Designed miniproteins, single chains, continued (4). Designs and how they scored, part 102

Each design is a single chain, and the fold is of that chain. pLDDT is the mean over its residues in the fold that is shown.

## One batch from the design tools (miniprotein)

Design m15762
Fold by ESMFold2-Fast:
Structure m15762 (fold): chain A 82 residues (1-82)
Amino acid sequence: DEEEKQAIVENAKRLLDYTTEKMKELAEKDPSLKPYLDKAVDEVKKLTDLASSSTDPLEAAKYALKGYDLGYEAIKKALEAL
């Protein structure tokens, strides 16, 4: 189903965009977190581009999961460093 494939790719992109947005918000509110988050933001953006360019919904979903996990680990490490 074309609609289901499009929805998976769209949701993957939204999850990655949300993850990037939250990391940026944290870095703006607490600049001491920037060293932990800036690299993760760049890496998640690359995964967002890969997910958006994927013609295979399964590949898009894999990139979304990788980006989400990376963002979560970066936030966790940043908070543990406080």
Scores: mean pLDDT 80

Design m15763
Fold by ESMFold2-Fast:
Structure m15763 (fold): chain A 59 residues (1-59)
Amino acid sequence: MSLLQRLAMHEFGLPESLLREAARLVREGRYDEAIALLTERAGLSREQAEGVVAALALE
């Protein structure tokens, strides 16, 4: 797990369980679903959600 992922948890207050679900979707190549999950459940902007997804995809 990247420094960016840990920073996103701290900065945006994301629960670990939600990030695990997003990471699973990213691992399956389901990026749009991961973005939708983060925007709808965590209240992130699309730009913030895309940043988190990119960080998850790198690690």
Scores: mean pLDDT 73

Design m15764
Fold by ESMFold2-Fast:
Parts: sequence; C-alpha cells; structure tokens
Structure m15764 (fold): chain A 70 residues (1-70)
Amino acid sequence: GSLQERQAVEAILKAAEEGKLGIAARGARRLAEATSDPVVSELLRKASEAAEKGDQEKAIEYLRKALEAL
C-alpha cells in the first residue's frame, strides 16, 4: 500500500543522503519495477540512474519527488 511504498522510498532516500549510492540505486530500481504507480516508477528509475552515475544531489531530488507523488 501507499504507506509501505512511502517507507521504502524514505529508506532509499536515507541511503542516498548517507552517500550509499549503490544501495540507493539498487533499491530505487527494484521499487520502480514493483510499484503500480507509473509516475513514482519513472521518478525512481531516474533516481536509480542518477545514483549509478554518482550524482547524489540528483538522486536525492528524484527520490524526494517520488515521495511527494505517493
């Protein structure tokens, strides 16, 4: 449900804020594949791509947008 997805995004966001971009990228990618919300899915995919490129600021930005869309 929405609350469970919110908690998952918050955990991924915390990992990104701590500089754990590999964990954040993998978490965002897995959640993007699992979510039924296409807007949240696209934002999480963009967050994963940013994290894999080492762009911590952009990854955090997309994760915050995903949280707002929930």
Scores: mean pLDDT 86

Design m15765
Fold by ESMFold2-Fast:
Structure m15765 (fold): chain A 92 residues (1-92)
Amino acid sequence: DEAEIEKAVEELSREQLELGLAGMGKSLSDFTPEQIEASIKMLSDFIREKALNESSEESLQKLLENPPSLMQKKMAAVLLAIKNGTKPPVLT
């Protein structure tokens, strides 16, 4: 389902943005809603491009089976869903 993939990509993009900002001593509250939305769109576009052009299905499957971190597991699952046009799994 494309709508579920889009939602998963947006959620992952928000998590990545929060982590990146934290590394700079900042948070989402330091920015306007417009800036946050623009950044999430940029990251979402980047994730989709990475899924289509830079990541092999085999490498993503391997990451999903043996993820070094929860974020990498989430990334692998979302990228695989984009490549296959499938619903991303619920990640705990």
Scores: mean pLDDT 75

Design m15766
Fold by ESMFold2-Fast:
Structure m15766 (fold): chain A 73 residues (1-73)
Amino acid sequence: MEELLERLERVAREVVRLAREKNDMKSALEAEVLLGMALIAVGVGKVTGDEEFAREQLERYLRELERLLEELR
């Protein structure tokens, strides 16, 4: 979980950096929203004990962030 979240945070940071360089506020905001949703999923997993749900959500958000990153390159 922690390693997956750390990877997601790194990808989100890179997306925001590239989006800012390209003056693409929409992509920067989308990356921030995806990161926020990932943090909420981690919180839900901790409260409910459903770590598998949290992992599946993080993997989904990571795929979306990786898509944004490729589109910005």
Scores: mean pLDDT 84

Design m15767
Fold by ESMFold2-Fast:
Structure m15767 (fold): chain A 75 residues (1-75)
Amino acid sequence: SAAVDQLLEGYKAVTGRYPDEEEVKRIQTVLLLAPQSARDTVGVSEEREKQLQKKSEELVKKLEEEYKKQKEKEK
């Protein structure tokens, strides 16, 4: 997906390489916590937090799938 590709390419642009398994897990954790952080920090509505939570969960699943595909191609 475009969002996952942008995240992985952005990570490579900043760090010089794609994330490893533990770094992917850390990114997933940050994404899952982002909606709550937005509510606590900038006061987004409960409805907006739920929308962000759903998007974060979808992005986390897509990131896991793309990471698994990349890992299989490297073997």
Scores: mean pLDDT 72

Design m15768
Fold by ESMFold2-Fast:
Structure m15768 (fold): chain A 108 residues (1-108)
Amino acid sequence: DEEEINNLIGKILTVLKELDEESYKKLMEEIYLESASYLEQPKPKEGERLDLSKVPVEEKFYILGKAIGKHLSEDKREEFLKKVLPLLKATSEEELEKFLKGFEEGIK
């Protein structure tokens, strides 16, 4: 369900914005770049924008997790995960696994 997935992504991003607005700004920029890299497409035509809606559902959470892991401060990671993990678990185990994999890789 695309609407439920988009709502979940919105909730995760809201949690990040409330905990660290600067990381949120960097993350939004990073998500766009990661989505472009993942799609491995030729440079988009002038005026064409890439967004997460063009990425397969299973990879959306991986890209999101990686971007958050990269930019989120170490001292805020535990609080962020405590708020976000129940949201992901309520949706799907697959989305949770992909998000956590990305998050771990982003931390490295």
Scores: mean pLDDT 68

Design m15769
Fold by ESMFold2-Fast:
Structure m15769 (fold): chain A 78 residues (1-78)
Amino acid sequence: MLERLLELAKKYVTDPELQKEIDEVIERIRSGEMSFREALREAVELLQKLLTDPKVREFIENDEEARKAAALLGDFDI
């Protein structure tokens, strides 16, 4: 679900640098090049940057998949 949340968030990100960072994390998660904990840490940092944008926050609140994935990161969102 973590890569799914990042893919969905990418649709609402206009910053090409953030989009590249999201793609890199997704690729590393899919290839198994990093542990789940390492991927989670990088994803949390990216999501915190995205959540500073009100558009992205509304996206997460309205998207069922994003809401479910965000719940898994609840311990790391602050």
Scores: mean pLDDT 66

Design m15770
Fold by ESMFold2-Fast:
Structure m15770 (fold): chain A 68 residues (1-68)
Amino acid sequence: SAEEYLRKGKEYLEKGDYSTAAHYYGLAIGLDPENAEAYRLLGEALRKMGNTAAADAVFAKAQELDPE
């Protein structure tokens, strides 16, 4: 499930493996493309990797899905 992929992503994020965390967040988005939380978590992982442009793009998508 998308929630299981988010959990795995968080586990790798806590280990400092940002690329693997981003991979699992991407899988969660693949299962539930309207999950704003998954885009926010992906953005955090991408920013920690130094990929600011990609992070900004997915944060914008999260804001579009959940503008609150």
Scores: mean pLDDT 85

Design m15771
Fold by ESMFold2-Fast:
Structure m15771 (fold): chain A 54 residues (1-54)
Amino acid sequence: LKEKIEELEKKIEELNRQIQAAVDAGDTDRQAQLAQEKVKLIEELNKLKEEYEK
């Protein structure tokens, strides 16, 4: 569980960098797509953290 949490956190960091690059480029469509992917990863991360607390 902890390893999967760390892996998801790294993916979220990578998406944040891609989102920042899209913002800098003014690519609104790319920002929207990456934001949706980030939401899905955050939801998965929250589920894993809840399971890890048990």
Scores: mean pLDDT 79

Design m15772
Fold by ESMFold2-Fast:
Structure m15772 (fold): chain A 120 residues (1-120)
Amino acid sequence: MIKLTESGGGTFKEGGSVTLTAKISGDVSRVFILGWERQKPGEPRQWVASIDMLTGEVTYAPEVQGRFTASYDKEKSTLTLTMSNLQVEDTATYYAVAVYMENGKLKTVYGEGVEVTVVA
């Protein structure tokens, strides 16, 4: 079973940067996709970024492309989201995501979420 443990949330100033980290436990060889989603206040949950674990290709939602960088460090077993040029609109709960195969079925697991507040 895959587990995601997130850290790095808090309150940050507009124009700043933050790196969110998710520690991954379990057998990552079964993981097809690692990524990030967010839930903004009053909005539905939104996809942010995905890493294809077979190819290493990273894809981003259009609204964060060029500002956010998602990466996976195999040696540390950590998924990161580096958010630059923070805007008040980036205020959200951020969730690490893993998509993996178990018993011939695709499963998705989320972390508990980490809160990011951006203030002017």
Scores: mean pLDDT 87

Design m15773
Fold by ESMFold2-Fast:
Structure m15773 (fold): chain A 60 residues (1-60)
Amino acid sequence: MTIEEAVQAVVSAPPEEKEAVLERLGLKPDEELRRALERYARGEIGADDLARAVIRTFNK
């Protein structure tokens, strides 16, 4: 699986399933990613901002 495929899987998932998708990909949400998910759910950030947070978590 590429980083791009992982990002698409998370972004495309329903809000209630995004955390489960991250767990299936072996990614543990850190504080930064959790904040990004909350902001995305509130409509404060777009898919591009969420994608960047997922990529940063993957690069750890």
Scores: mean pLDDT 74

Design m15774
Fold by ESMFold2-Fast:
Structure m15774 (fold): chain A 89 residues (1-89)
Amino acid sequence: RSSVASNPAFQQFISQFGSNVPVTVVSGNVQSILAQNSSDNNTIYVLNASPIAIGQNASILQQQRIINSFNSSRTFDPNNVRIVIINTS
């Protein structure tokens, strides 16, 4: 179970796109994953990290900032959105 999946703000955000939004979990480097998917404008990326981990680890914080920048540079189609949760290792 991820802290993101139980986050009320995340659940509220997902609910606006409908109950059938595909959610996939991937492991790897954030920059590599985003680079491989740079042409995909309908995927929302989420870091699987607790707020405490983000606050205590500069690398995790930087990865969250990269994801936020990537997501904010996109316009999502609500009828064809996909969620990818990234487990950093």
Scores: mean pLDDT 66

Design m15775
Fold by ESMFold2-Fast:
Structure m15775 (fold): chain A 78 residues (1-78)
Amino acid sequence: VEEYFKKGREALEAEKYDEAIEYYQKAIELDPNNAEAWLNLGMAYLKQGKLEKAAEYLARAFELRGQPRGAELVRENL
C-alpha cells in the first residue's frame, strides 16, 4: 500500500507522469480513503494537461479531507 504511494511520488518528482498515475491508481485501489493519493493523482493529470481528469481526482481529494468547497472550486475552474 505505502510502497505504491512512495513510487508514485518518486515518479511525479522525476516528471514521469504516466508512471506516477499508475502507482497512485494502485495506491487508491488499496486505500480509497487516502486523500493524498487522490490529490497527487489529480496533480499528475494536471501536469499532463488532462484538466477534466485532474478536476475529478482533485475534487475527490478535497471531499475526503472534509473540504467540499474546495472540491466545488476545482470542478468550476478546471
Scores: mean pLDDT 79

Design m15776
Fold by ESMFold2-Fast:
Structure m15776 (fold): chain A 65 residues (1-65)
Amino acid sequence: SMDEELKARFAEVANQASLAISNGDREALEAYIQEMEALVAKLTDESMKEEGRRVIAIFRAMLAR
């Protein structure tokens, strides 16, 4: 389904965001957060949306440091 494809892409982007943190690449992290937000906006499953929002909040907190 579209939600499963979006969930898989979200996981890929979240992994790239984690690598950006490890590399100190704040610009890349910001770009990946924006991509994750766009993917969450396309989800139709409420539980997947909520989980995606929680993951995004963690990355945003790390970007603010």
Scores: mean pLDDT 87

Design m15777
Fold by ESMFold2-Fast:
Structure m15777 (fold): chain A 56 residues (1-56)
Amino acid sequence: SEELRKKIAELVKKYQEEFKKAKENNDTSKIQELRKKALDELTPLMKELRRAHLAR
């Protein structure tokens, strides 16, 4: 679970930097793409972390 938490934290950090750049450029298309990519990568990891915590 600790390894999953670190992986999630690194991905969040990566996407926060990309979002910041896209917002500074007012690139709404890029923001939407980054949002989808973040959800696609983070959702399965978050689900796995939640399942491990629920012991099911």
Scores: mean pLDDT 78

Design m15778
Fold by ESMFold2-Fast:
Structure m15778 (fold): chain A 81 residues (1-81)
Amino acid sequence: REALEEEARAALAELLSVVSEEELVEIEERAAEEAKREGEEKGLSIEETFELFGERLVAALPAAAQPAARRLLELRRRLSA
């Protein structure tokens, strides 16, 4: 668990080296809002809505930030298990 948390912190640091914290918050808010709305419209589970959020978040980020974002989402999933 600690090793996964350390990897998640490293991935977040990589992500923040490409996008500012302010830009990341704005992108996260938009992705969460879009995923919540689409999830409600389609009757998705909380887990399915979170997967959709991850897809929207990665797609909204600059290409250079996408690998770090995908890694963070994968690590978060593992930390939640």
Scores: mean pLDDT 77

Design m15779
Fold by ESMFold2-Fast:
Structure m15779 (fold): chain A 74 residues (1-74)
Amino acid sequence: SALHEENARRVIAELPAVLEEARKEKDPAIREKILESLEAAKKQAEELKDLPEEVKKELVKALEEAIEEIKKLP
C-alpha cells in the first residue's frame, strides 16, 4: 500500500538522525526506550505483507543496523 511504502521510506530516511541522537544521549533509560522503539518497528516491518520485498528488506536491514549500533554504545 502507498501508506506502508511512504512510512517505510520515511523511517529509513530518519534512522541516521535517530542514531545520532542515541549516540549523544547519556541517559541509559532514554537510550533503552529508543532501542525498544526500533525493535518494535522492526517486528512490525517483518509482519507487513503489502510492502514490496525490496523496500521491506531495506527497512528491516536499516532497523537491524541501527539497533546493533545503539547496542554497541557504552
Scores: mean pLDDT 80

Design m15780
Fold by ESMFold2-Fast:
Structure m15780 (fold): chain A 101 residues (1-101)
Amino acid sequence: MAPRPARVEAEGLPDGSVKATITAEGEGRGGAQAAVWADDGTGNLSDSVPVEAGETAETIAKGVPPGSRAVVTGLILDTTEPGKGRVLGQGPPAVAEVKPP
């Protein structure tokens, strides 16, 4: 199944957070969420935020080690099925450098 296009831009913040700006492309509504992995293998998920088709949502992943390089994947999740986060859209990953404190 081909995922719907989802654009992601990632920015490392000086407090050790990563800000992801996710644009939902295609039709229907969903939840925008960022999956973040540092190069040391530390992973975290951002908060899932509601997003409409063609909308842009910002979400923040915390707990990424400062000074690491993080790979950020933008996801659009199906919020119409309770209890299951089905992936509706995914774009190419972005890379963010998390600044040391």
Scores: mean pLDDT 70

Design m15781
Fold by ESMFold2-Fast:
Structure m15781 (fold): chain A 81 residues (1-81)
Amino acid sequence: MYEELRERAAELFRSLSPEVQEEFRRTVLAETLERAKRRYEEIEADESLSEEEKRERLEELEVELLRELIARLEELKRREA
């Protein structure tokens, strides 16, 4: 349920103070996007996977990354509260 995870991440991010939002963007989000790009390239380059298997792996990657972002946002929210 990727739309729900994406909305939850956005909601959590918007609930943070501007200074914590900036910290998140410069650290957690930047690191996560760099890692996501590398994982995406690995999946796309894997000639042993069918197009359907690649789609499945990419969807799993997106859900995994969103869950990681949500966990980090919740941690930041708890430290701020």
Scores: mean pLDDT 80

Design m15782
Fold by ESMFold2-Fast:
Order: C-alpha cells, then sequence, then structure tokens
Structure m15782 (fold): chain A 70 residues (1-70)
C-alpha cells in the first residue's frame, strides 16, 4: 500500500468516527487531512483509484460535517 493512501484512509476513518460521535470540529480536521494525503497520492500516481475514491468520500463527508456545525 502507498503510505500516502494509508494515511488518507486512517484520517478518513478517524473523521467518520468523530462525525458519528458528534465531534464535528475533529471530523472536519480529519477529513481535511484525508483530502491532503489523497491529493498527494494522486500527485505521485494520477491513476490511483483508491486515492480518487478516498478524495471523493472525504470531500462529501467534509461538506456534511461543516453543515452539522451550522
Amino acid sequence: MNPLVLEAEIHLALGRMALSLGDYELAIKQFEEAIEYAKKALEEDPNNEEAKKILKEAEELLKEAKEKLK
């Protein structure tokens, strides 16, 4: 596994956990980290389908977490 993809997966999972616990500030931070690592993975390999999937999921969940803070 690409280390950047692994970091993106870890932060995505932590963000989902934070979101389920109602910690929207932590969820936002974790999803932003997941997006950052996924983007770095795609910079190294633009065809990395796992990184593309993580990026899409993290961006969708980030929007959800931000809406919960309003």
Scores: mean pLDDT 87

Design m15783
Fold by ESMFold2-Fast:
Structure m15783 (fold): chain A 99 residues (1-99)
Amino acid sequence: MISEAIKYLKENFEKYEDKEKAKKMIELLEKAEEAFKEGNYEEAKKLLIEALKLALELEDLESAAMALKALGEVYKKQGDLETAKELYEAAEEVLKKLK
């Protein structure tokens, strides 16, 4: 999920008009993945929220949906299944706007 978002951004990097924001989003996602693997869920949430804000500023709905799903996985890992469900539903709504 976080790894999928990082892969998507790296594969689509040349398509971004604001490459500095795209690079920062990749860096935030890589730090979020490291924090998540270390069990630092609060840091992972903060970094994912910052990445989500940048995705929305870039009008990158695919990266925004991936960030929402990644955030949902962090909440699910902490046992907050209700917030995780809301984040997955938000990601699905964002993806519907791409169709």
Scores: mean pLDDT 82

Design m15784
Fold by ESMFold2-Fast:
Structure m15784 (fold): chain A 66 residues (1-66)
Amino acid sequence: LSEKQQLEVELSMYIMAGTIYEKMGDYEEAAEYYEKAARLAREAGDEETARILEELARRARRLAEE
């Protein structure tokens, strides 16, 4: 895989992990994976996806704090 393809694969995996943890109610873990995914999206040049993931991470953090 090229570096870009590797980032895209890792991005997809982290988004999937975040979604799974969120559905399980593990919001702290979900936020961590969304934050990791947002960093990878930005590195891949996808600023729009990065912003969406940052918002999902913030929402998950709020839910973790009740």
Scores: mean pLDDT 83

Design m15785
Fold by ESMFold2-Fast:
Parts: structure tokens; C-alpha cells; sequence
Structure m15785 (fold): chain A 72 residues (1-72)
């Protein structure tokens, strides 16, 4: 079937947030969110990043910063 780019971007968001949580790379995750927002990635991808980061124990201040990027 055709590639669903939105589904791919959501999967990449989950992977990125999971890796960032595991290795404590909060700065890298925030920079990724900024880059994705600038490139016009879907709200669903940024939502998946926020949900996964929170679920995996990324600090709430970092999650809040990603939410601000999503809403900007």
C-alpha cells in the first residue's frame, strides 16, 4: 500500500522520545521538536512525542517546553 507519512512520523516520534527518556537526552528531544515544527511535521507526530515523553518519565518541565513548541 502507499506509505502513510503521518504514521511514519508518529512512529519516529515515539522512538525519539523513548530513546531520549532512556538516555536522559532532554536537550536533544527539545531540539528535535523545534526542527520538526519548523519543517511542518503534523500535530499528531508532536502529540505522539509529548505523550511518549511523559509516559517514559521525561521531566515535566521538558514535556511542557515541547508542548509550547507544538502550540507555537
Amino acid sequence: GPIDQEEVDEALAVMAATIAAKYGDSEGLVELAKRWKEKGYSKKALDAMVETARARGVPEEVVAEIEKIRES
Scores: mean pLDDT 85

Design m15786
Fold by ESMFold2-Fast:
Structure m15786 (fold): chain A 81 residues (1-81)
Amino acid sequence: SLSVAEALAKAEEALAKAQAALAAGRYAEAAKHAEEALKAALEAIKKAEGEELLRAIGLAIAAFGIIYEAELRGGAPLVLQ
């Protein structure tokens, strides 16, 4: 398993790649990197406390938002339930 610090670093790197891909209109690539960021953030959430937990939650929310936007702009069917 990744440490909290390693999981946070991985989530931040993947989120930065997702943001860059989204800005470039590369929606499939943006979704892929955002999913990697979300998985890493969720691993951090399982182990983190205090400020690290809040940071991990923020990264997870940001990653989910990119997945959502990338799927919407990419023309993939989105079902909200």
Scores: mean pLDDT 85

Design m15787
Fold by ESMFold2-Fast:
Structure m15787 (fold): chain A 62 residues (1-62)
Amino acid sequence: MEMNDLLSELARIYVEQGREAARKFLEEKGLSEEERKEAETVLRMVDQGLAAGAERRAELAA
């Protein structure tokens, strides 16, 4: 599996099913330390994007 494919799937799972499901996915894949670092960086970026989206949603609802 290409790393980009893995990271795209991870981001999709995180958005659709949340952080716990994404962590289970990573554990099941048995990633190396380097792959785990890249995955953690992607999760952090997605988390920041979702936080920005939540702020915009709150302003639209207010």
Scores: mean pLDDT 69

Design m15788
Fold by ESMFold2-Fast:
Structure m15788 (fold): chain A 68 residues (1-68)
Amino acid sequence: ALSGEELHLLIAGKMVNELLKEGKYEEAARVVERAAEALGLTPEEVIRRMVELGAITEEQAAKVLEAL
C-alpha cells in the first residue's frame, strides 16, 4: 500500500514527466516546488524520491534541477 506522501509524489511525478515531454521545464519545476512545500521536503529531495519511485528518469531529474 502507498503512503499519502508516496501517492502525492507519484501523482506530481506523472505531471512532471508529461510537462518535461512537452518541454515545459519551468512548469515542471513549479510542480516540484509545490510538492516540496506540501510535503515539508526540499525540491531536490522531491526529485530524488520521484526517481526512486520510478515516476521520472534520471535524465528528467537533471532537466528539472536546471529549471529550479
Scores: mean pLDDT 85

Design m15789
Fold by ESMFold2-Fast:
Structure m15789 (fold): chain A 89 residues (1-89)
Amino acid sequence: NPEKELEEQKENEELSKELQAGLDTLNLLAEAQKNGDAAALRQALQALLASIPKQIERLKDLGIEISPEFQEALAQRQAQMQAQLAQLK
């Protein structure tokens, strides 16, 4: 069904864009940490951490085999975000 394939392609493209936006946001958060806006940083980090499991679930739903390298990269990012969140104490 061509319509179904088009839907799946759009979902995959949107997910890739969301992942890239997450990476860009992490870099911006590192800079904002310099400015001492702890409240905004905490909220943004919590939102990002919450979005990662949903993105993983979506990849699995699309039948995409999540590589060990991808899982390791996500785990490292989550650890970095948690470390930043701890610094905002």
Scores: mean pLDDT 68

Design m15790
Fold by ESMFold2-Fast:
Structure m15790 (fold): chain A 93 residues (1-93)
Amino acid sequence: DIKYAREAIELLKEAIEAIEKGDLETAKKKLEEAKKLLKKVKNKDVKKLLEKAIELLEEAIKVWESDPFEAQILVGMAALYLGIAELEIKKLE
């Protein structure tokens, strides 16, 4: 459970880096890989936090060209959800 959650967080951090570099195709690939790992995450609280981060990053990709300021806000919110998920994982250790 924790192993798959940690792997998903790392993929989502890589997706954020790809978005910041304007590499939306790499970002989409990393999000797809993270979604597959999420199916193996059994902790409901961690899973919900990671699902929210994915939704925010998918929206950031959609608005990246039309509203780059909104996209950056969405990326920042996703990073906050990842931080909360990491804290929840530490409580499970």
Scores: mean pLDDT 87

Design m15791
Fold by ESMFold2-Fast:
Structure m15791 (fold): chain A 60 residues (1-60)
Amino acid sequence: KKEELREKIKKVFDPDGDGYINDEELAELKARFGEEEVKKLSKNGDGKITIDELIEFYEK
């Protein structure tokens, strides 16, 4: 639905195109929103955040 937002998120958080937020960006999210909130973004519970999970968070 928000293709422009998705593209911006991918460009900033996943410049290498691996589908996951890199460690540096993940640390910034934890600092900004709190570690517990960021952990809730990982639907798999493995601590890795996908671009789709981040997009859902921003669309709230």
Scores: mean pLDDT 69

Design m15792
Fold by ESMFold2-Fast:
Structure m15792 (fold): chain A 58 residues (1-58)
Amino acid sequence: RLDELVREAAEALGLSEEEKERVLEGVTNFRNGQAPLEVETLNERGKEAAERVLRALS
C-alpha cells in the first residue's frame, strides 16, 4: 500500500512525521494526475523517499 511504502522509505531515510506527510501527499497527487511532484517543497531526504516510493509502485 502507498502509505506503507511511504512509511518504510521515511523510516529508512530518517524523515520526520511532517516530512513523511508531505511525501505521501505529493506522491498521491502526482499519481492521480492532480498535480506535478513539487520537488522544491521537499528536502533532499523527502525527494529520495518520493523516488523510492514511485519506483516501488512501477
Scores: mean pLDDT 72

Design m15793
Fold by ESMFold2-Fast:
Structure m15793 (fold): chain A 94 residues (1-94)
Amino acid sequence: LDEALRLIAEKKYEEAIELLKKEIEKDPNNAEAWALLGRAYLEMKEYEKAKEYYEKAIKIKPSAEAYRLLGEVYEAMGEYEKAEEYYKKARELE
């Protein structure tokens, strides 16, 4: 997953997505891989896909980070009330 993080940081989103999809095929319960897919799609402004992948990550393993990132997606979409709900959930898990 470190390679996927590096690819996202370098804005090589398609390469990161292909790597992460391969990791998910090996382990569909890898919450980190689902969250990184969400981040790649968020950076690409593909908000619906970002939401879907963060929701999958949260379903596998709820985390403050995943809730915060889902809040960022809702904020980017202009859904400020939903964003605040998820930021609150993130704070409750810290």
Scores: mean pLDDT 84

Design m15794
Fold by ESMFold2-Fast:
Structure m15794 (fold): chain A 62 residues (1-62)
Amino acid sequence: SSVKKANVERLRQSAREAAATAGQASKDENDPSKKEEGRARLQEAVQRSLQVLQENAEAEAA
């Protein structure tokens, strides 16, 4: 189904965004203010990825 393919692509995009966010956070570790912001962004990316996984599971169950 088209929904399955779209969800797989969304998961791939979330993984790429998480990797990019992790890379940026590592570069910002030398700045205390940016380090805290980077951690918050990583946490948000993780939560977003979990949400996408849950939505994908629900879509496949439908």
Scores: mean pLDDT 71

Design m15796
Fold by ESMFold2-Fast:
Structure m15796 (fold): chain A 92 residues (1-92)
Amino acid sequence: MEAEELREKAREYLRKAEEALEKGDYEKAVEYARKATEYAIKAAELGDVETTRETLDGINELANRAAEKGDLETETELSLLQMELAVAISHS
């Protein structure tokens, strides 16, 4: 898979996660955020660390919104994804 395709998929799943969270579908929000994270980490492995940073920023925003809504479980799961993205950036 090319870096550009991975970037597009990371952005697509991040958008889907945002939409799911807005609808109160926390399970889907975490599922889509995890997909975005997987594609963003693969992008970093191909040298596209900028996609990984953009995804980290997006997941951080989702975690903040989950906290505002009082869903600590979703916030915790999203925070773990942020840690995975930060590690991927550090190894690039």
Scores: mean pLDDT 86

Design m15797
Fold by ESMFold2-Fast:
Structure m15797 (fold): chain A 58 residues (1-58)
Amino acid sequence: SMEELEKKLEELEREAVRAYLEGDIEKAVSLIKEQFELQGKPELGEKAAEEVRKALLE
């Protein structure tokens, strides 16, 4: 359902932010990709993940 999807996306968002703040780049990247994949936009997830990797490693 839409409500279940929304709740899952919120959970993934919180987990991704936590991973980002903890410096866990790989976890943050995987969670970002999963979030976009659930929204039917895996290609945008790949681009967002690459930007996050670059920002955290650079």
Scores: mean pLDDT 79

Design m15798
Fold by ESMFold2-Fast:
Structure m15798 (fold): chain A 68 residues (1-68)
Amino acid sequence: SAELERTRAEIEGLRTLVDMMRASGVAPEEIIAAVEEARRVLLARTKDPEARELIERETDRLIAELRA
């Protein structure tokens, strides 16, 4: 679906942003807060169940990686 394709692009953009924030020395707690906010915004505007699952899975994975 178009929504799923857009969501994949948005998640890739979020991963790039996280990598840039880490390279810039932003504290992990601040990066996690930014990912959690992005997750909330994306889920609020996404209705496709597959796209919603993708958002939850990929943002949970990013947060877990940042907490390690």
Scores: mean pLDDT 88

